# Designs tried in a protein design run: designed miniproteins, single chains. Part 69

Each design is a single chain, and the fold is of that chain. pLDDT is the mean over its residues in the fold that is shown.

## One batch from the design tools (miniprotein)

Design m2404
Fold by ESMFold2-Fast:
Structure m2404 (fold): chain A 80 residues (1-80)
Amino acid sequence: EEERKKAIDEMVKVAKEAGLTDEEIQRLVDGVEKAYEYAKKGDFEKARKVLEETMGPALRKLTPEQAAKIAGYALEAINA
């Protein structure tokens, strides 16, 4: 749980620096939490789909480097 919170905090920091709104950041956090619940149940297909649906629109607004950092922290949070 602590490692997951740290990964989410790092994701939020990168998203804020990238210029995402508080509403967009909250949607990313909610999506990661939902994906984590599916992953915890062993439903990795739904976990990936939730991440794509939640992160896809935000990632399209970002540079490839910013998108990769946010995606990396999201995966870290789900695996924690």
Scores: mean pLDDT 78

Design m2405
Fold by ESMFold2-Fast:
Structure m2405 (fold): chain A 84 residues (1-84)
Amino acid sequence: DPVEEAVAALRALPPEEARANAIRSAEAAIKNSEAKKEEAEKEGNEEAVKKYEELKKLAEEARRAAEAGDFEAVAEAAAKAEEL
C-alpha cells in the first residue's frame, strides 16, 4: 500500500525532520509541475498541461497537509499523483 509505505517512511524520522522533509518534497513537486506545465504549453500539448495542473494541485495539497502534520493526507496526495 503506497499510502502505508509513505506514512511509515515519514514516521521513521524524528517528527520535526519528517515534517520538514514532507514540506520540502511537496515544494519540489510544485516547482517541477510548474516547469513541466510551461514546457507542455510551449509544445501545445493540452493533455500534458492538464496532467501537470493536477500534479501541481496535489503537490499544493501535500504541502498544506505536511504543514499541518497530516502525514496520511500527504501520502494520499502522493498516491493520487502516481496514478496520473
Scores: mean pLDDT 81

Design m2406
Fold by ESMFold2-Fast:
Parts: structure tokens; C-alpha cells; sequence
Structure m2406 (fold): chain A 94 residues (1-94)
């Protein structure tokens, strides 16, 4: 099924919300978290609409901020902080 870029961004938001709840519940491993970040970044980089790309980047950044605040796993917090810093640099460059 071909999704519009708007539908892809909405799906990403749903996936981010699910990730946050699973992190709060202690159900996400570091490897699963890193795999999610890799897939989310690839999906965002594939967006052709610059407004949707910026919106998706901001949604990911907001979710990473919440994960840093609520995660009890220091490895997940460190990975979230590193990705957050990288995304802020990318967002500032565009």
C-alpha cells in the first residue's frame, strides 16, 4: 500500500508514541531503541516535502526529550541524548 508523505509522518508520530510508552514500561532494549532510531531517521531522510521533514524531525526531537526525562535506563538516556544533539545540529543546518 502506497502511503502519502503526510500519512508516513502520522504513522511515525504513532510509532513514537508507542516507543515512549514502551520505554516508560521498561520494555525496550538498547538494541531495539537504536534500531528504531535508525529506521526513523531513514524514513525522515526519505521525505521530499521540506515542511513534513521538519515536522517529523521536531516530533522525533520532542519524543527524545521525553525519553531522556522518563527513562530509568542510563544507556537508553545516553543514546537519546546523543541522537537529540545530532538532530538539533541537523535542524539548525536547514
Amino acid sequence: MQLSEEELVERLRQDLAALLENVKAGKVSLAEFQAFLTLARAAIEGLRDPELRREALRALLETLDEIVAVSTDPAIRAAAQAERARLEELLAAV
Scores: mean pLDDT 82

Design m2407
Fold by ESMFold2-Fast:
Structure m2407 (fold): chain A 67 residues (1-67)
Amino acid sequence: EKEQKIKDALEIIRLKAEAEGEKELGPVKSIKIEIVDDETVKVTVTSENGTKTFTIPAPLLGKLLRE
């Protein structure tokens, strides 16, 4: 149950980063997700037109990890 909630939270973060990356850089080739702290995720999006790093707030991720 905990693993599924964490997986769902990470998938939402991935989709959000993909949408933002497509708006700025066009079709996304790869996404790298790094957990920085309990409320923050660093996402690196690589596309044909370049690479961009986003800091995405994830206020429930740390809570899910600690449950």
Scores: mean pLDDT 71

Design m2408
Fold by ESMFold2-Fast:
Structure m2408 (fold): chain A 92 residues (1-92)
Amino acid sequence: SMEELKKLFDKLKKDYDRIVKELNSLKDLLSDKEKKLVDKLIKEIKDLMKKIEEALKKGDLEKAKEYIGKFIIKLASLTVVLLNALLKKKLS
C-alpha cells in the first residue's frame, strides 16, 4: 500500500542519514576509490529520494516500489563501505 511504502521510505531515510554521518566520521579510513563510490552513491540516492517523493505524491504505486527498490540496493552498497571502514578501524 502507499501508506506502507511511505513508512518504509521514512525508515530508509533515517537509516541513510545515520550511515552517511558514520561514514563522514570514518572518512580518513576510506580509500580514494571508496570515497568516489560514496560520493556517487550519495548523489544517486538523493536523486532517487526526489523520484520517490514525486511517485508517492502522484499515488504511482509501481514507480514508488521501483525507486524504493533501487534506493535499498544503493543503501546496501553504502552499508558495505561503512562495515569495511569499521573493520579497518578495529585493525588499526
Scores: mean pLDDT 89

Design m2409
Fold by ESMFold2-Fast:
Structure m2409 (fold): chain A 72 residues (1-72)
Amino acid sequence: MALAEALLKGGEALYKGGHYEAAARAYLRALELDPSNRRALENLRKVIEKMPEDHPRRAEFEAALAAAEAAA
């Protein structure tokens, strides 16, 4: 939990700063460590909504979110 919590906190700070790609990566790392972390799932979903539709990483994050949701 401690590392997943640190990644979640770091992702939230990045999101607040407008660093959406970095925030999404932090939330994905948190989900890899704790797949049951609903806050990371919801925050990742929110970050993806903030990214432009033509962002090169958006499809990667959407696929990862869908996989995490299917595993929950």
Scores: mean pLDDT 78

Design m2410
Fold by ESMFold2-Fast:
Structure m2410 (fold): chain A 79 residues (1-79)
Amino acid sequence: MKIDEREVVEALGLMVVGIDLSLPNADPEETKRIFERLAEFDPEVAARIAREGAQLAKSKGRTDIAKAYEEVAKELEER
């Protein structure tokens, strides 16, 4: 079975979003670093998941994490 890097980035990105939103003290700087690393494999998917993460974080009142996801998504979309 050939593993598509795009599918791996999507799965890992969604997992990170879920973990960040489950932890009250998630570090926004580490979130940015993880998504920049995922973007080395697929920047389009990484940016999309970061945008989704920002929206979910805002819905939960996690403005610190939402801002980190928005900043990463914008940076990746401008590459």
Scores: mean pLDDT 79

Design m2411
Fold by ESMFold2-Fast:
Structure m2411 (fold): chain A 62 residues (1-62)
Amino acid sequence: MEEVIEAVAESVELARLVAEAEKQYLESQGYEVVSEEIAEDGTITITLRKGEDTVVVRVRPA
């Protein structure tokens, strides 16, 4: 199963905090971080997996 969680934050710093909070929540649910990328525009993309389940967290600065 694949889920995509997208959010927009007011700043790059807030986007990092939001991405970190989502990551910690998913890790508490048993997900493991597979990759974490920060794009040139500050967009943070974190991919997490739990067995066959994949969740992509994407946070964009406004």
Scores: mean pLDDT 80

Design m2412
Fold by ESMFold2-Fast:
Structure m2412 (fold): chain A 100 residues (1-100)
Amino acid sequence: MTPFEEAIKELTRIKEKKPKSVDEIVEFVKNSSPIIQYIADLIKEAATEDGKEVDISKNGELKYYAKTDRDKKTPQEVIEDIINYLKEQIEKFTGKKVEV
């Protein structure tokens, strides 16, 4: 299994836990293997690319702020975006379609 396939599997498990906030997603990710630290960075980048502002508090909590109320994504939508991004990267690098 590639590191990206393992990351998709872990994100799917986090999605099944139905997190209430992006902060909960980041908390699950921070307590996982080193590969999942890379996923935390991808979550941060995805939030920023959506015109969200990202702040890391002094106690290590990651907070996502929408620039407007209209741009707020649910935690499930954020996970879905990251899963889709990882699928795209695997397909680009391996030439194989990934179904998860």
Scores: mean pLDDT 54

Design m2413
Fold by ESMFold2-Fast:
Structure m2413 (fold): chain A 75 residues (1-75)
Amino acid sequence: MSSFTDEPIDPEAYARWLRLYSEQELARMREEGAPEEVLELHRRAAERMVEAILAGDYDTARAIGREMREEIERM
């Protein structure tokens, strides 16, 4: 019933997890032949999200993730 995503998360732990997840995702996308523009967009968005999370700005982090997804879907 309760999910660990419903509880307060340590920003540093969350940022570290997101960084590792993003690195794995980028490696997968590269192997699948994604264009360099898409890879750069994803990497930059992930870095900005990590910075926002570490600053405690989860609203901005969420917006960046959503914008990145929408841009990739449009490309």
Scores: mean pLDDT 75

Design m2414
Fold by ESMFold2-Fast:
Structure m2414 (fold): chain A 59 residues (1-59)
Amino acid sequence: AEAQEVELEAPTGATRRVTVRSAEEVRDALLELARAAGASEEQLAAIAAQFAGADTAPW
């Protein structure tokens, strides 16, 4: 798949533009951003749950 540049926002308010190829890479990049910005375990779990409910298997 082609790489896409997207802007991510963590629940801590931190934002970053990253290059990703899949919804899984978006999730992983957002979790990394949130963790680096000091997000709690609860906030990280909420991000993971968001992706599990929305686009874990988009077919």
Scores: mean pLDDT 71

Design m2415
Fold by ESMFold2-Fast:
Structure m2415 (fold): chain A 97 residues (1-97)
Amino acid sequence: RREARRRARDLADELGRRLEEVAKESDSVEETIRKSEELVREFLRELGLSEEEIEEALEELRRDIDRVLRERGKSKELVVKTATASFEDFVFRHELR
């Protein structure tokens, strides 16, 4: 589990860096959300997940983002942080390699 946790963190760190770039290039919070979903989908495909598993992960991601933005207000920074954390948790729980 220590190895799985480290793997999840390393992958999330890479995703987080790319999500920060997406946020800088995006004109709105809505665009940041859309592009973040696309990037997470790409990362999960590269990890060998099925389209069904990817859709499940994206449904969790959308719920997490909606919750955080509802509670804390709309910001690109919160989208990046929430998407990164949701991805890390998913990867860790499913022990993706």
Scores: mean pLDDT 82

Design m2416
Fold by ESMFold2-Fast:
Structure m2416 (fold): chain A 84 residues (1-84)
Amino acid sequence: MLPPEVVARLRALLAEARRALEAGDLEAAARALEEAAQLLVATGDPAAIEAVQQAIGEASRQPSLREALEVILETLEAFVAANS
């Protein structure tokens, strides 16, 4: 399980990314998701690192930046929900 403080920060970043995507602000969404990914990698948790790698890998297969960011958001949201 991730530390509660890390979960709280991740939830805030993922909520920010979702709002940015809904507003069409892809740059803001990308920044929030990059911060979330960096935070997950910084935990040193192998499952968290694998979730980030999976998100990036699936995002690289998307035809547009918006779809890539949506896949990253969905993957990280699912991981946080399972590890809260």
Scores: mean pLDDT 87

Design m2417
Fold by ESMFold2-Fast:
Structure m2417 (fold): chain A 66 residues (1-66)
Amino acid sequence: SRAEARALLGKAIEAARQGKNDEAIELLRQAKDSGASPQELLLAAARAEELGADEVAEEARRLAAE
């Protein structure tokens, strides 16, 4: 659901903030599967980049392109 996708995106950014990149990436994949839009994933990528979580930002951009 859209609400589930938003919750998962929020958890992914919090995991990235804590340096838990593998958890953040898994949460991004779950958000995509739950219906996160390309635009929502690109916003998550920008947020991850601002936090210095480059691997998380790259994965979010990759998922947005799918």
Scores: mean pLDDT 88

Design m2418
Fold by ESMFold2-Fast:
Structure m2418 (fold): chain A 77 residues (1-77)
Amino acid sequence: MSLEELLARAGRLAREALAADPASERTREAMQVYDALRTLLENAPPEEQEKARAILRRIAEESRDPEVRELAREALE
């Protein structure tokens, strides 16, 4: 999956999660994945890209939400 497709999917998940429960862990993690993917897609400076990748690695390893975890893993491939 392309970074643009992952960004669109993360944005949709964040929007749906926010509408259902804005205080949920799913909402926070989906927004973090969206922001990280956006940083990578916008060709940010290398240090900002590395911070984004670090956030994605953390979510891929620690998230209890399998869909959010899978998005983060796919972004790192």
Scores: mean pLDDT 83

Design m2419
Fold by ESMFold2-Fast:
Structure m2419 (fold): chain A 105 residues (1-105)
Amino acid sequence: SAMERARRVLEELERLLAELRAHAEAGQMSDLTYGLLMMIYGVFLIHPDPQESADLIRKLRANAQALGQVSAATAATMDRLAAVVRGLTPLAVEELRKRGEERRK
């Protein structure tokens, strides 16, 4: 079903976010780069534009890599995150927003 596909994509998104957090904790990503990435993600949850958000993640990755702020492994994980975000359907975005609201209760 479309909802099962949405849930699988959100599980992949959560795994990539957890992997990037682990990279930041391991010093493979600067705290500034991780903070900016989480800010892009937060804006996406308020104003969901998958293509714009994916492009912002790719721009952040390219700039962070050029400045030595991320490892090659972290850059590859950020590219995977951007691809997942770009592929999010309206159903997946709505499910993600509902999950965010429930976590605040």
Scores: mean pLDDT 85

Design m2420
Fold by ESMFold2-Fast:
Parts: sequence; C-alpha cells; structure tokens
Structure m2420 (fold): chain A 116 residues (1-116)
Amino acid sequence: MIMGSASFSLTLNGVTYGAAATTQAEEGELEGFSTMVLTTAAGTVVGIGYGRGVYDPEKGKIVADVKLMPTAKAQELGKALKEKTGKLAGGFYDDEAFEWLVANTTGTPITVETKV
C-alpha cells in the first residue's frame, strides 16, 4: 500500500482556503482512492472531496482528480453510504466504500498532486 499526502492553499472564487489531501494506492497498482478536506483560516471544515488517484512513477507522485463538495452535501453522502453499505466515510479505505463514494460524489473538480 502506497500513501501520499499534501497540504496546500486553494483559492476558489477569490477566497483562499487550506487544503489537505490524502491518497492511497495498492502496491503494484497505479489506481487508488483520494480524500481532500478544505478549511477556512479559522480551521472550520467547509469542503470534503473524494476521487481517484493514479501513481505516476516518473514523477514519484500520486495525481488525483477529486470532486469537492460542501460539508453539508458530504455529510448527506456519508449518511447514504452508511445506510446502503453499513460503512463509514472519512478514513476508511474499503473497496466497496471507495467505489461507492467515487461513483456518487458530485462537486467541483480539483486536481491534486501528492508526494509518495
């Protein structure tokens, strides 16, 4: 299992937020799961994103395409995941939960590069 992380600033519609992304890929596989959290300067979580990451061996990075959604929408998505699968979002890298979250996440597309 290969894990990457990144912390950076993300500006959306003229407002700058703190962003933290974590990506996970299986050893020997290039495709994995990516989660991103968006926070205000005060530390309030305002966005959560899910998507796929692909390990790029030439760059030594995971490149992730994440769909970022408001916290309220992410909470409703997490409730639907639990109701349908019995699994929890937010740090569980279970294949069924991962596939469901990626398939059902809608939001602003953000591309993130994380170091392995």
Scores: mean pLDDT 72

Design m2421
Fold by ESMFold2-Fast:
Structure m2421 (fold): chain A 57 residues (1-57)
Amino acid sequence: MVTQEEIEEVKEKLKKAEKELEENKEKASPLEVEIMEGMVALLQGILAFLERKLKEQ
């Protein structure tokens, strides 16, 4: 069973990852930027999946 606390935890991780990407986008290498963008996309996918599961419970 998915909980609101798990969703909130993923939301916080996503917010931190997005902020880190924004702050490092001009300072990081192109490869590091792609890795950070991949992490943000992964967290967005996880969040969408969990929110959908919570709504359908």
Scores: mean pLDDT 81

Design m2422
Fold by ESMFold2-Fast:
Structure m2422 (fold): chain A 55 residues (1-55)
Amino acid sequence: SAPPAAPSRPVQSTTAVLRETLRRLGWDEAQQEEALAWAKEGGAGGARLTERLLA
């Protein structure tokens, strides 16, 4: 059961937000999926995602 009261965290996952952002930037589905995989990794994946966004 859900707790009676708790500070709300973002309901949307980072992956959902990232997907929407990439779509608005005009990224293809394949590129979106790759970026989501990088985001899921964190660390090294986050660095790769940043490089791709800057490119």
Scores: mean pLDDT 68

Design m2423
Fold by ESMFold2-Fast:
Structure m2423 (fold): chain A 77 residues (1-77)
Amino acid sequence: SKLEEAEKLLKEFIEHSKGLVDKMKKEGAPKEKFEQLKKQIIETTESLSKEYGDEEIKKKIEKARDELLKYIEEVLK
């Protein structure tokens, strides 16, 4: 189903993005690089929301976006 496909893609996106955040923190990346990543996450999730017109899928995309943005904020503390 489209929902299952979207859930799989979102899971992969979350796992990849969290790994990138962890690597950037370990390597001592400047705050500007994290701000750039936040912008990319927002742009990617907006693009996905336009592709998947289903309201359930859009809610899952929003949850994934919010989870990743929160993760970056927690890593920067």
Scores: mean pLDDT 82

Design m2424
Fold by ESMFold2-Fast:
Structure m2424 (fold): chain A 68 residues (1-68)
Amino acid sequence: MDPKLLEEQATKTAKAAESVGDTKLAKAAKELAQLIKEGKDPSKADEELSRLSRENPELARKASEIID
């Protein structure tokens, strides 16, 4: 995927997570977006975002629905 599209997806995920009260998911998504903007390795942030999505599947699901 284009880095710009990845950054947009991460930004949307952060906003959606904040709207449902998942502050940890929102923070992880913001960090992913920032790393992409800076041209840094996003691997760790992407893994953290995935882990947090699994910890709170109800909130993560709600966040994804808002994006879609």
Scores: mean pLDDT 72

Design m2425
Fold by ESMFold2-Fast:
Structure m2425 (fold): chain A 69 residues (1-69)
Amino acid sequence: AVPAGFRAAAAGFAAEHGISGSALERGRKAARALRRLSGRPSAEDVATTLRALGFDDEAVAAGVAEYLA
């Protein structure tokens, strides 16, 4: 489960680093989709996959944080 407080912190991180809310939402949605896959990928696999999907480093960081919470 992802705590609401952690999502707020990730949104704050994105705001400080200039990521739009839509970019953060796309990153979080992708991370949640990866969480549903069999095999439960590691944080490194999630980061690699998000980069392969075209997310920038800040969106990848937000998505990995969402995945690990």
Scores: mean pLDDT 62

Design m2426
Fold by ESMFold2-Fast:
Structure m2426 (fold): chain A 69 residues (1-69)
Amino acid sequence: MKLDPEKVEEAVKKLPFTVAVPALPLLLEAMENPPKVIQDAADALGDAVRRLGTPEQQRAAFERILALL
């Protein structure tokens, strides 16, 4: 699945950081060219991004972002 990078960036900015961050790995996987803000956040947090949520929490956060698109 390929998402619109502009809509994803806007949706992420509308959510609290604690909800948006767990979704970053799934957002990067779902987008061919993710927005720089998402890439930079994932790179800066590195493996910590994967430790901020369980796979279930990451999926739930990702679905919340998709609902805003």
Scores: mean pLDDT 66

Design m2427
Fold by ESMFold2-Fast:
Structure m2427 (fold): chain A 82 residues (1-82)
Amino acid sequence: MSEETKKLLEEAKENAKKLTEEGIDKAVELVAKAAVELAGLDPELVPSVAATIRTHLDAHHPTNEEKAKAVIAAADALEAQG
């Protein structure tokens, strides 16, 4: 995993820990960027991946605390793969 991707995941966790809608939105964007980079996909796919993650969070995790926990877990899982 690149140092840039590691920084994206660290920033994602910090934003998620704020437990705000804005923090969660930023965390989702950063996790999507890291996932796209790790998969070797085109960076233009980041908004689509972020939208998919956000839709899943909204459907399955009704509170900001639950969304933050899920995003942090996803970031930790991606970091462990690198």
Scores: mean pLDDT 83

Design m2428
Fold by ESMFold2-Fast:
Structure m2428 (fold): chain A 82 residues (1-82)
Amino acid sequence: MPPLSEAERQRLAAILLSTLGVLIAALEFELKYGTVTPALIAEARAQLEAIKEEAERHGIDDPALRKAIERVEELIAEAEAR
């Protein structure tokens, strides 16, 4: 794959962060209303792993993205504990 420019890396980081924001909101909603399913947990984990791999592949080291990843991991752990 051709290397991303700095502007392209910043744009990708913003896209990944937005995707994680939607995932966080969805997990928080389902946890609040007690509608979490094993399928939802599996989908959330798969999406998180894909985002982590994409960020690592392109050398994206963004503090906001790292905090969003940590939040999704926390929500998945909470869902699995229920």
Scores: mean pLDDT 82

Design m2429
Fold by ESMFold2-Fast:
Structure m2429 (fold): chain A 79 residues (1-79)
Amino acid sequence: SDSLIRILAGLALAELRRVLDDATARAWVDRFMAARSEEEVRAIAEELRRYLEGRGVPDADGVAESLRRAGLQILALRA
């Protein structure tokens, strides 16, 4: 469902906006939305984890895992 994908993307964006500026948060969400495989989602999530860790976000692993799960669900909804 296109509306469910928009809701999931909106929730992921809101979560990232708590620790990142709007432009950076949007860029990360757009990368997850563009992913075409589970391997791509996993790779983007690992890049996000390292990015957040480098910025001193205390729960970098938890945030990245949340976005990984959202990305996999969006991918499944597009199949």
Scores: mean pLDDT 88

Design m2430
Fold by ESMFold2-Fast:
Structure m2430 (fold): chain A 91 residues (1-91)
Amino acid sequence: MQESIEKQQELAIAFLELVTKKKYTVEDLANLSKEEEDYLKPYQEELIAKLREVVEKYKIKMEDLYSLVLESLKQGLSVDEIVEKVEEHFS
């Protein structure tokens, strides 16, 4: 439980820090400004929407999903490549 939450938060922080070049904490994730959310929303929404369909289709455990997505982001994969990799792994 704790590890899954930490991985999800690390993923969100990695996205924010990559785009904004600012340091973020777990507290910052809960209190993101509307401006920061609106700026990043198009990038995150597409990934989240596509991953939601895959999770529902294959009944994927969130812990496994976070690990694979985080690793893929660290490899510099695009949103579409991450979604494809998740589908291939769990299909």
Scores: mean pLDDT 68

Design m2431
Fold by ESMFold2-Fast:
Structure m2431 (fold): chain A 68 residues (1-68)
Amino acid sequence: MPLPAEVPLPPLSPRQQAIVDEVLARQPKTIAELHDILDELAKRAKMSDEERYTMWFTLQRQWDAQQA
């Protein structure tokens, strides 16, 4: 069964949330752009891979909602 839409994600820190908000503010047109912007910002912020994946799930869900 696919995961329910309301599956809770780990809470983001204010710093992680700021990165997610910045990526979305740039209005990426493709999933590749979404990924590239997140990777660039997370790398500059020295985020771990686990933090990047946590941000990615939240970001992808919010970005998909904006594209609908």
Scores: mean pLDDT 74

Design m2432
Fold by ESMFold2-Fast:
Structure m2432 (fold): chain A 63 residues (1-63)
Amino acid sequence: GAADIARAEEFLRELAKKIKEKYPDAEVKIERVDEERFRVTVTYGDLVQELEVSVEDALLASE
């Protein structure tokens, strides 16, 4: 539901903050792909990592 999406998004924002704290030059992009999925893209120099994360996966990871 909407509350779960909000919690998942908050978890991903906290993760992005931690990544930027450890790697100040890293760029983290979080996009909602559909009603239940996010795309997280982390760019650091010439390294690009893309991860598709479901709302449920993000909530489980936040535990």
Scores: mean pLDDT 78

Design m2433
Fold by ESMFold2-Fast:
Order: structure tokens, then C-alpha cells, then sequence
Structure m2433 (fold): chain A 80 residues (1-80)
């Protein structure tokens, strides 16, 4: 379903945020890495709540995906 596709895409974005946080930490950018890990944890908590409450609001899921994409893009700019 579209809900399942969006949930999977959000999970993949969260994994990318964690990977980028590790790259920033390896580069000595500890404060920025900590910020990204906090963001990943917040997205993970929201996603867990969405799954547990069986939320199927496509607009909400699309908004959450866009928010996660923005975090990934910002993190990639920090590594450039």
C-alpha cells in the first residue's frame, strides 16, 4: 500500500540520517553529529507512534518524509 511504501521510505531516510551523523562524528564535527542523532531519534519515536496507533494519514506521512529529506539534505551540505 502507499502507507507501507511511505513508512519504508521514512525508515530508509532515518537510516541515512544516522549514517550522515557517523560521518560527521568521524570528521570531528561532534556537535553537528549529536544534533543529527537527536533528529533521527525523534523521527524514530514518531514513526513508532504512527505504527502503534495505526495512523494511515497519507498527508501526515508525506509531510514527515519531506521533513526527513530536508534533514538529509542539510547534513549532506555540512559534509561538502
Amino acid sequence: SKVEELLKEIEELIKEIRKLAEQLRAAGRTKEADGLLASAKNFESLLKGIKEQKITDISLLEALKRAAEQVVESARRLLA
Scores: mean pLDDT 89

Design m2434
Fold by ESMFold2-Fast:
Structure m2434 (fold): chain A 62 residues (1-62)
Amino acid sequence: IDKETEEKIRKKYNISEEDELKAFTLDTDDPEDLHKAAQELKKELNAKDVLVVDKKTLVVVK
C-alpha cells in the first residue's frame, strides 16, 4: 500500500497512526470468501481489525 492510500484508509476508518496497516489482495468473486479470509487473518495475525476496503482487498490493522 502506498502512503496516500494508507492515510485515506486511516481517516475513513478512524485508525490510529500507531497501528500498522498491511494490504492483502485476494483472487475471489465471492463476498463470503472475503469475510472468511478477514476472520482468518485477524485470528492468525492477532490483528486489532481486518477491513474489507474493496471487492478483493483486505487491510489488516496491527
Scores: mean pLDDT 75

Design m2435
Fold by ESMFold2-Fast:
Structure m2435 (fold): chain A 65 residues (1-65)
Amino acid sequence: SITSDIGAILRLIGGAISGEPVTIESPGGYLESTTIKASPEELLEYAKQAVKAMKEGKTLKLEQP
């Protein structure tokens, strides 16, 4: 849902600001939770991807660079 996508974005931004790894859960209730731990630099890139996904009206899907 959109709320889950926003939650993931907020976690990414918080991780980038704090410099701590962040655990991101899958937004799909019937999918296995995907845990991604990433550096602050990677978290910032994921946050950019999440904003782009929201602009396109798509569910957040994180992909490693």
Scores: mean pLDDT 59

Design m2436
Fold by ESMFold2-Fast:
Structure m2436 (fold): chain A 80 residues (1-80)
Amino acid sequence: MEELKEETLERIRELLEKVPELTPEQIEEILRLIEEGKVFEALELAARALSPTPEGNARAGELSEEIGGIVRDTLLKINS
């Protein structure tokens, strides 16, 4: 369980680190919220950081979908 969660958080970290609009502090806060199961709050934080630009708004949507996919994939692996 811990191993699968660690892999999931690492994948999300790599994804967030590729977003130039996010600071290291924001990335750590997003990961902390996801680790606590507060996925919606994590996505809201990311969206607020990215929302000042049209490009950031589009990226926030893509990032939300990718993070949601990673979380669902982890849950499916636990149930399989």
Scores: mean pLDDT 74

Design m2437
Fold by ESMFold2-Fast:
Structure m2437 (fold): chain A 69 residues (1-69)
Amino acid sequence: MSEKLRAVVEAMRELGVSKEQIEKTVKLLYEIGKEKGYVTKEDIERAAIEAGLSREKARAVAERAEELV
């Protein structure tokens, strides 16, 4: 798994995100990474929102993931 995806998973775990939401977010980001070759902070926020996180929590995940890379 890419270092960025691992950072996103770690950030979500630290922020108390459910396993189901983590798995959905990772699946979406994996698909984006396969198509584009990279994942942006904005992609992380959008995927987390689509997985059912609030905008505030999705933003916190993206910010924390950037710190963990």
Scores: mean pLDDT 82

Design m2438
Fold by ESMFold2-Fast:
Structure m2438 (fold): chain A 106 residues (1-106)
Amino acid sequence: SKEEKKQELIEQIKSKLQELADLFKKSGMNSLAEEIENMISKIKSVSDAKSAVAFVRYVWLSYENGMYSDVPEMKKLTDPKVIAQFRKLVDELDKLLDEIQELEKE
């Protein structure tokens, strides 16, 4: 069903968010990892998933723009491999949200 497909996409979003949290832990960004894991535990709806992905996108955009005041652990984003994996996960999360939005148009 449409509802089952949305739930599968939400579970994929949770999985990708956990992958990002694990990446941040390995990079010493423990507070960001904890915040993401806290958000994962609270995801019950599409709206919750959108909020979690929006936070991750905000962290990424803050990194790209050199704005560290709101997310000081981003100063630890110095490894190009970690940065590349973070970018990849943000892109994958955006794609999953787009798939949910297409289901909502049906």
Scores: mean pLDDT 85

Design m2439
Fold by ESMFold2-Fast:
Formats: sequence, structure tokens, C-alpha cells
Structure m2439 (fold): chain A 74 residues (1-74)
Amino acid sequence: PLPRYSAVVEVTTKEGRRLVGRGTGHTPEEAARDAVLRVMAAHGLRAEDVADVRVLSPEGEVLRRAAEEAVRTW
């Protein structure tokens, strides 16, 4: 089996809602993207509904761009 990584992200909506989700992937960046997409799908969010995305892992800075890109390309 390929190694799995896990990421926890916090998505803040323009309405001020804070939504936490977890994702998995074969890279840390893939796990962060998966987490963002799972939160957005579960709550019916569009890219324009999202105000901010934070990665809550210790590697948050290196995963931040992957999380932001997931919102932009949703």
C-alpha cells in the first residue's frame, strides 16, 4: 500500500462560519486538497463563499498553498 498522509483544515466562510475537515492523500499537499474539497462538498460551498483557509497541521505553512489552490480550482 502507498503511504497515506492526513491533513486537517479550517475553512472560514464569508458569513463567518468556521468549518473543520480532514483529508487524506499520498502526499501532504494531496491530503490538504482532499480536506478542503471534502469540507466544500459537505457544506455545498462555492469558491466565492470561502473567505479563508487554514491548515491546522504542524506543516501548515507548506500546505497552505495547496489548500488555497483547492478552493480556487473547485
Scores: mean pLDDT 75

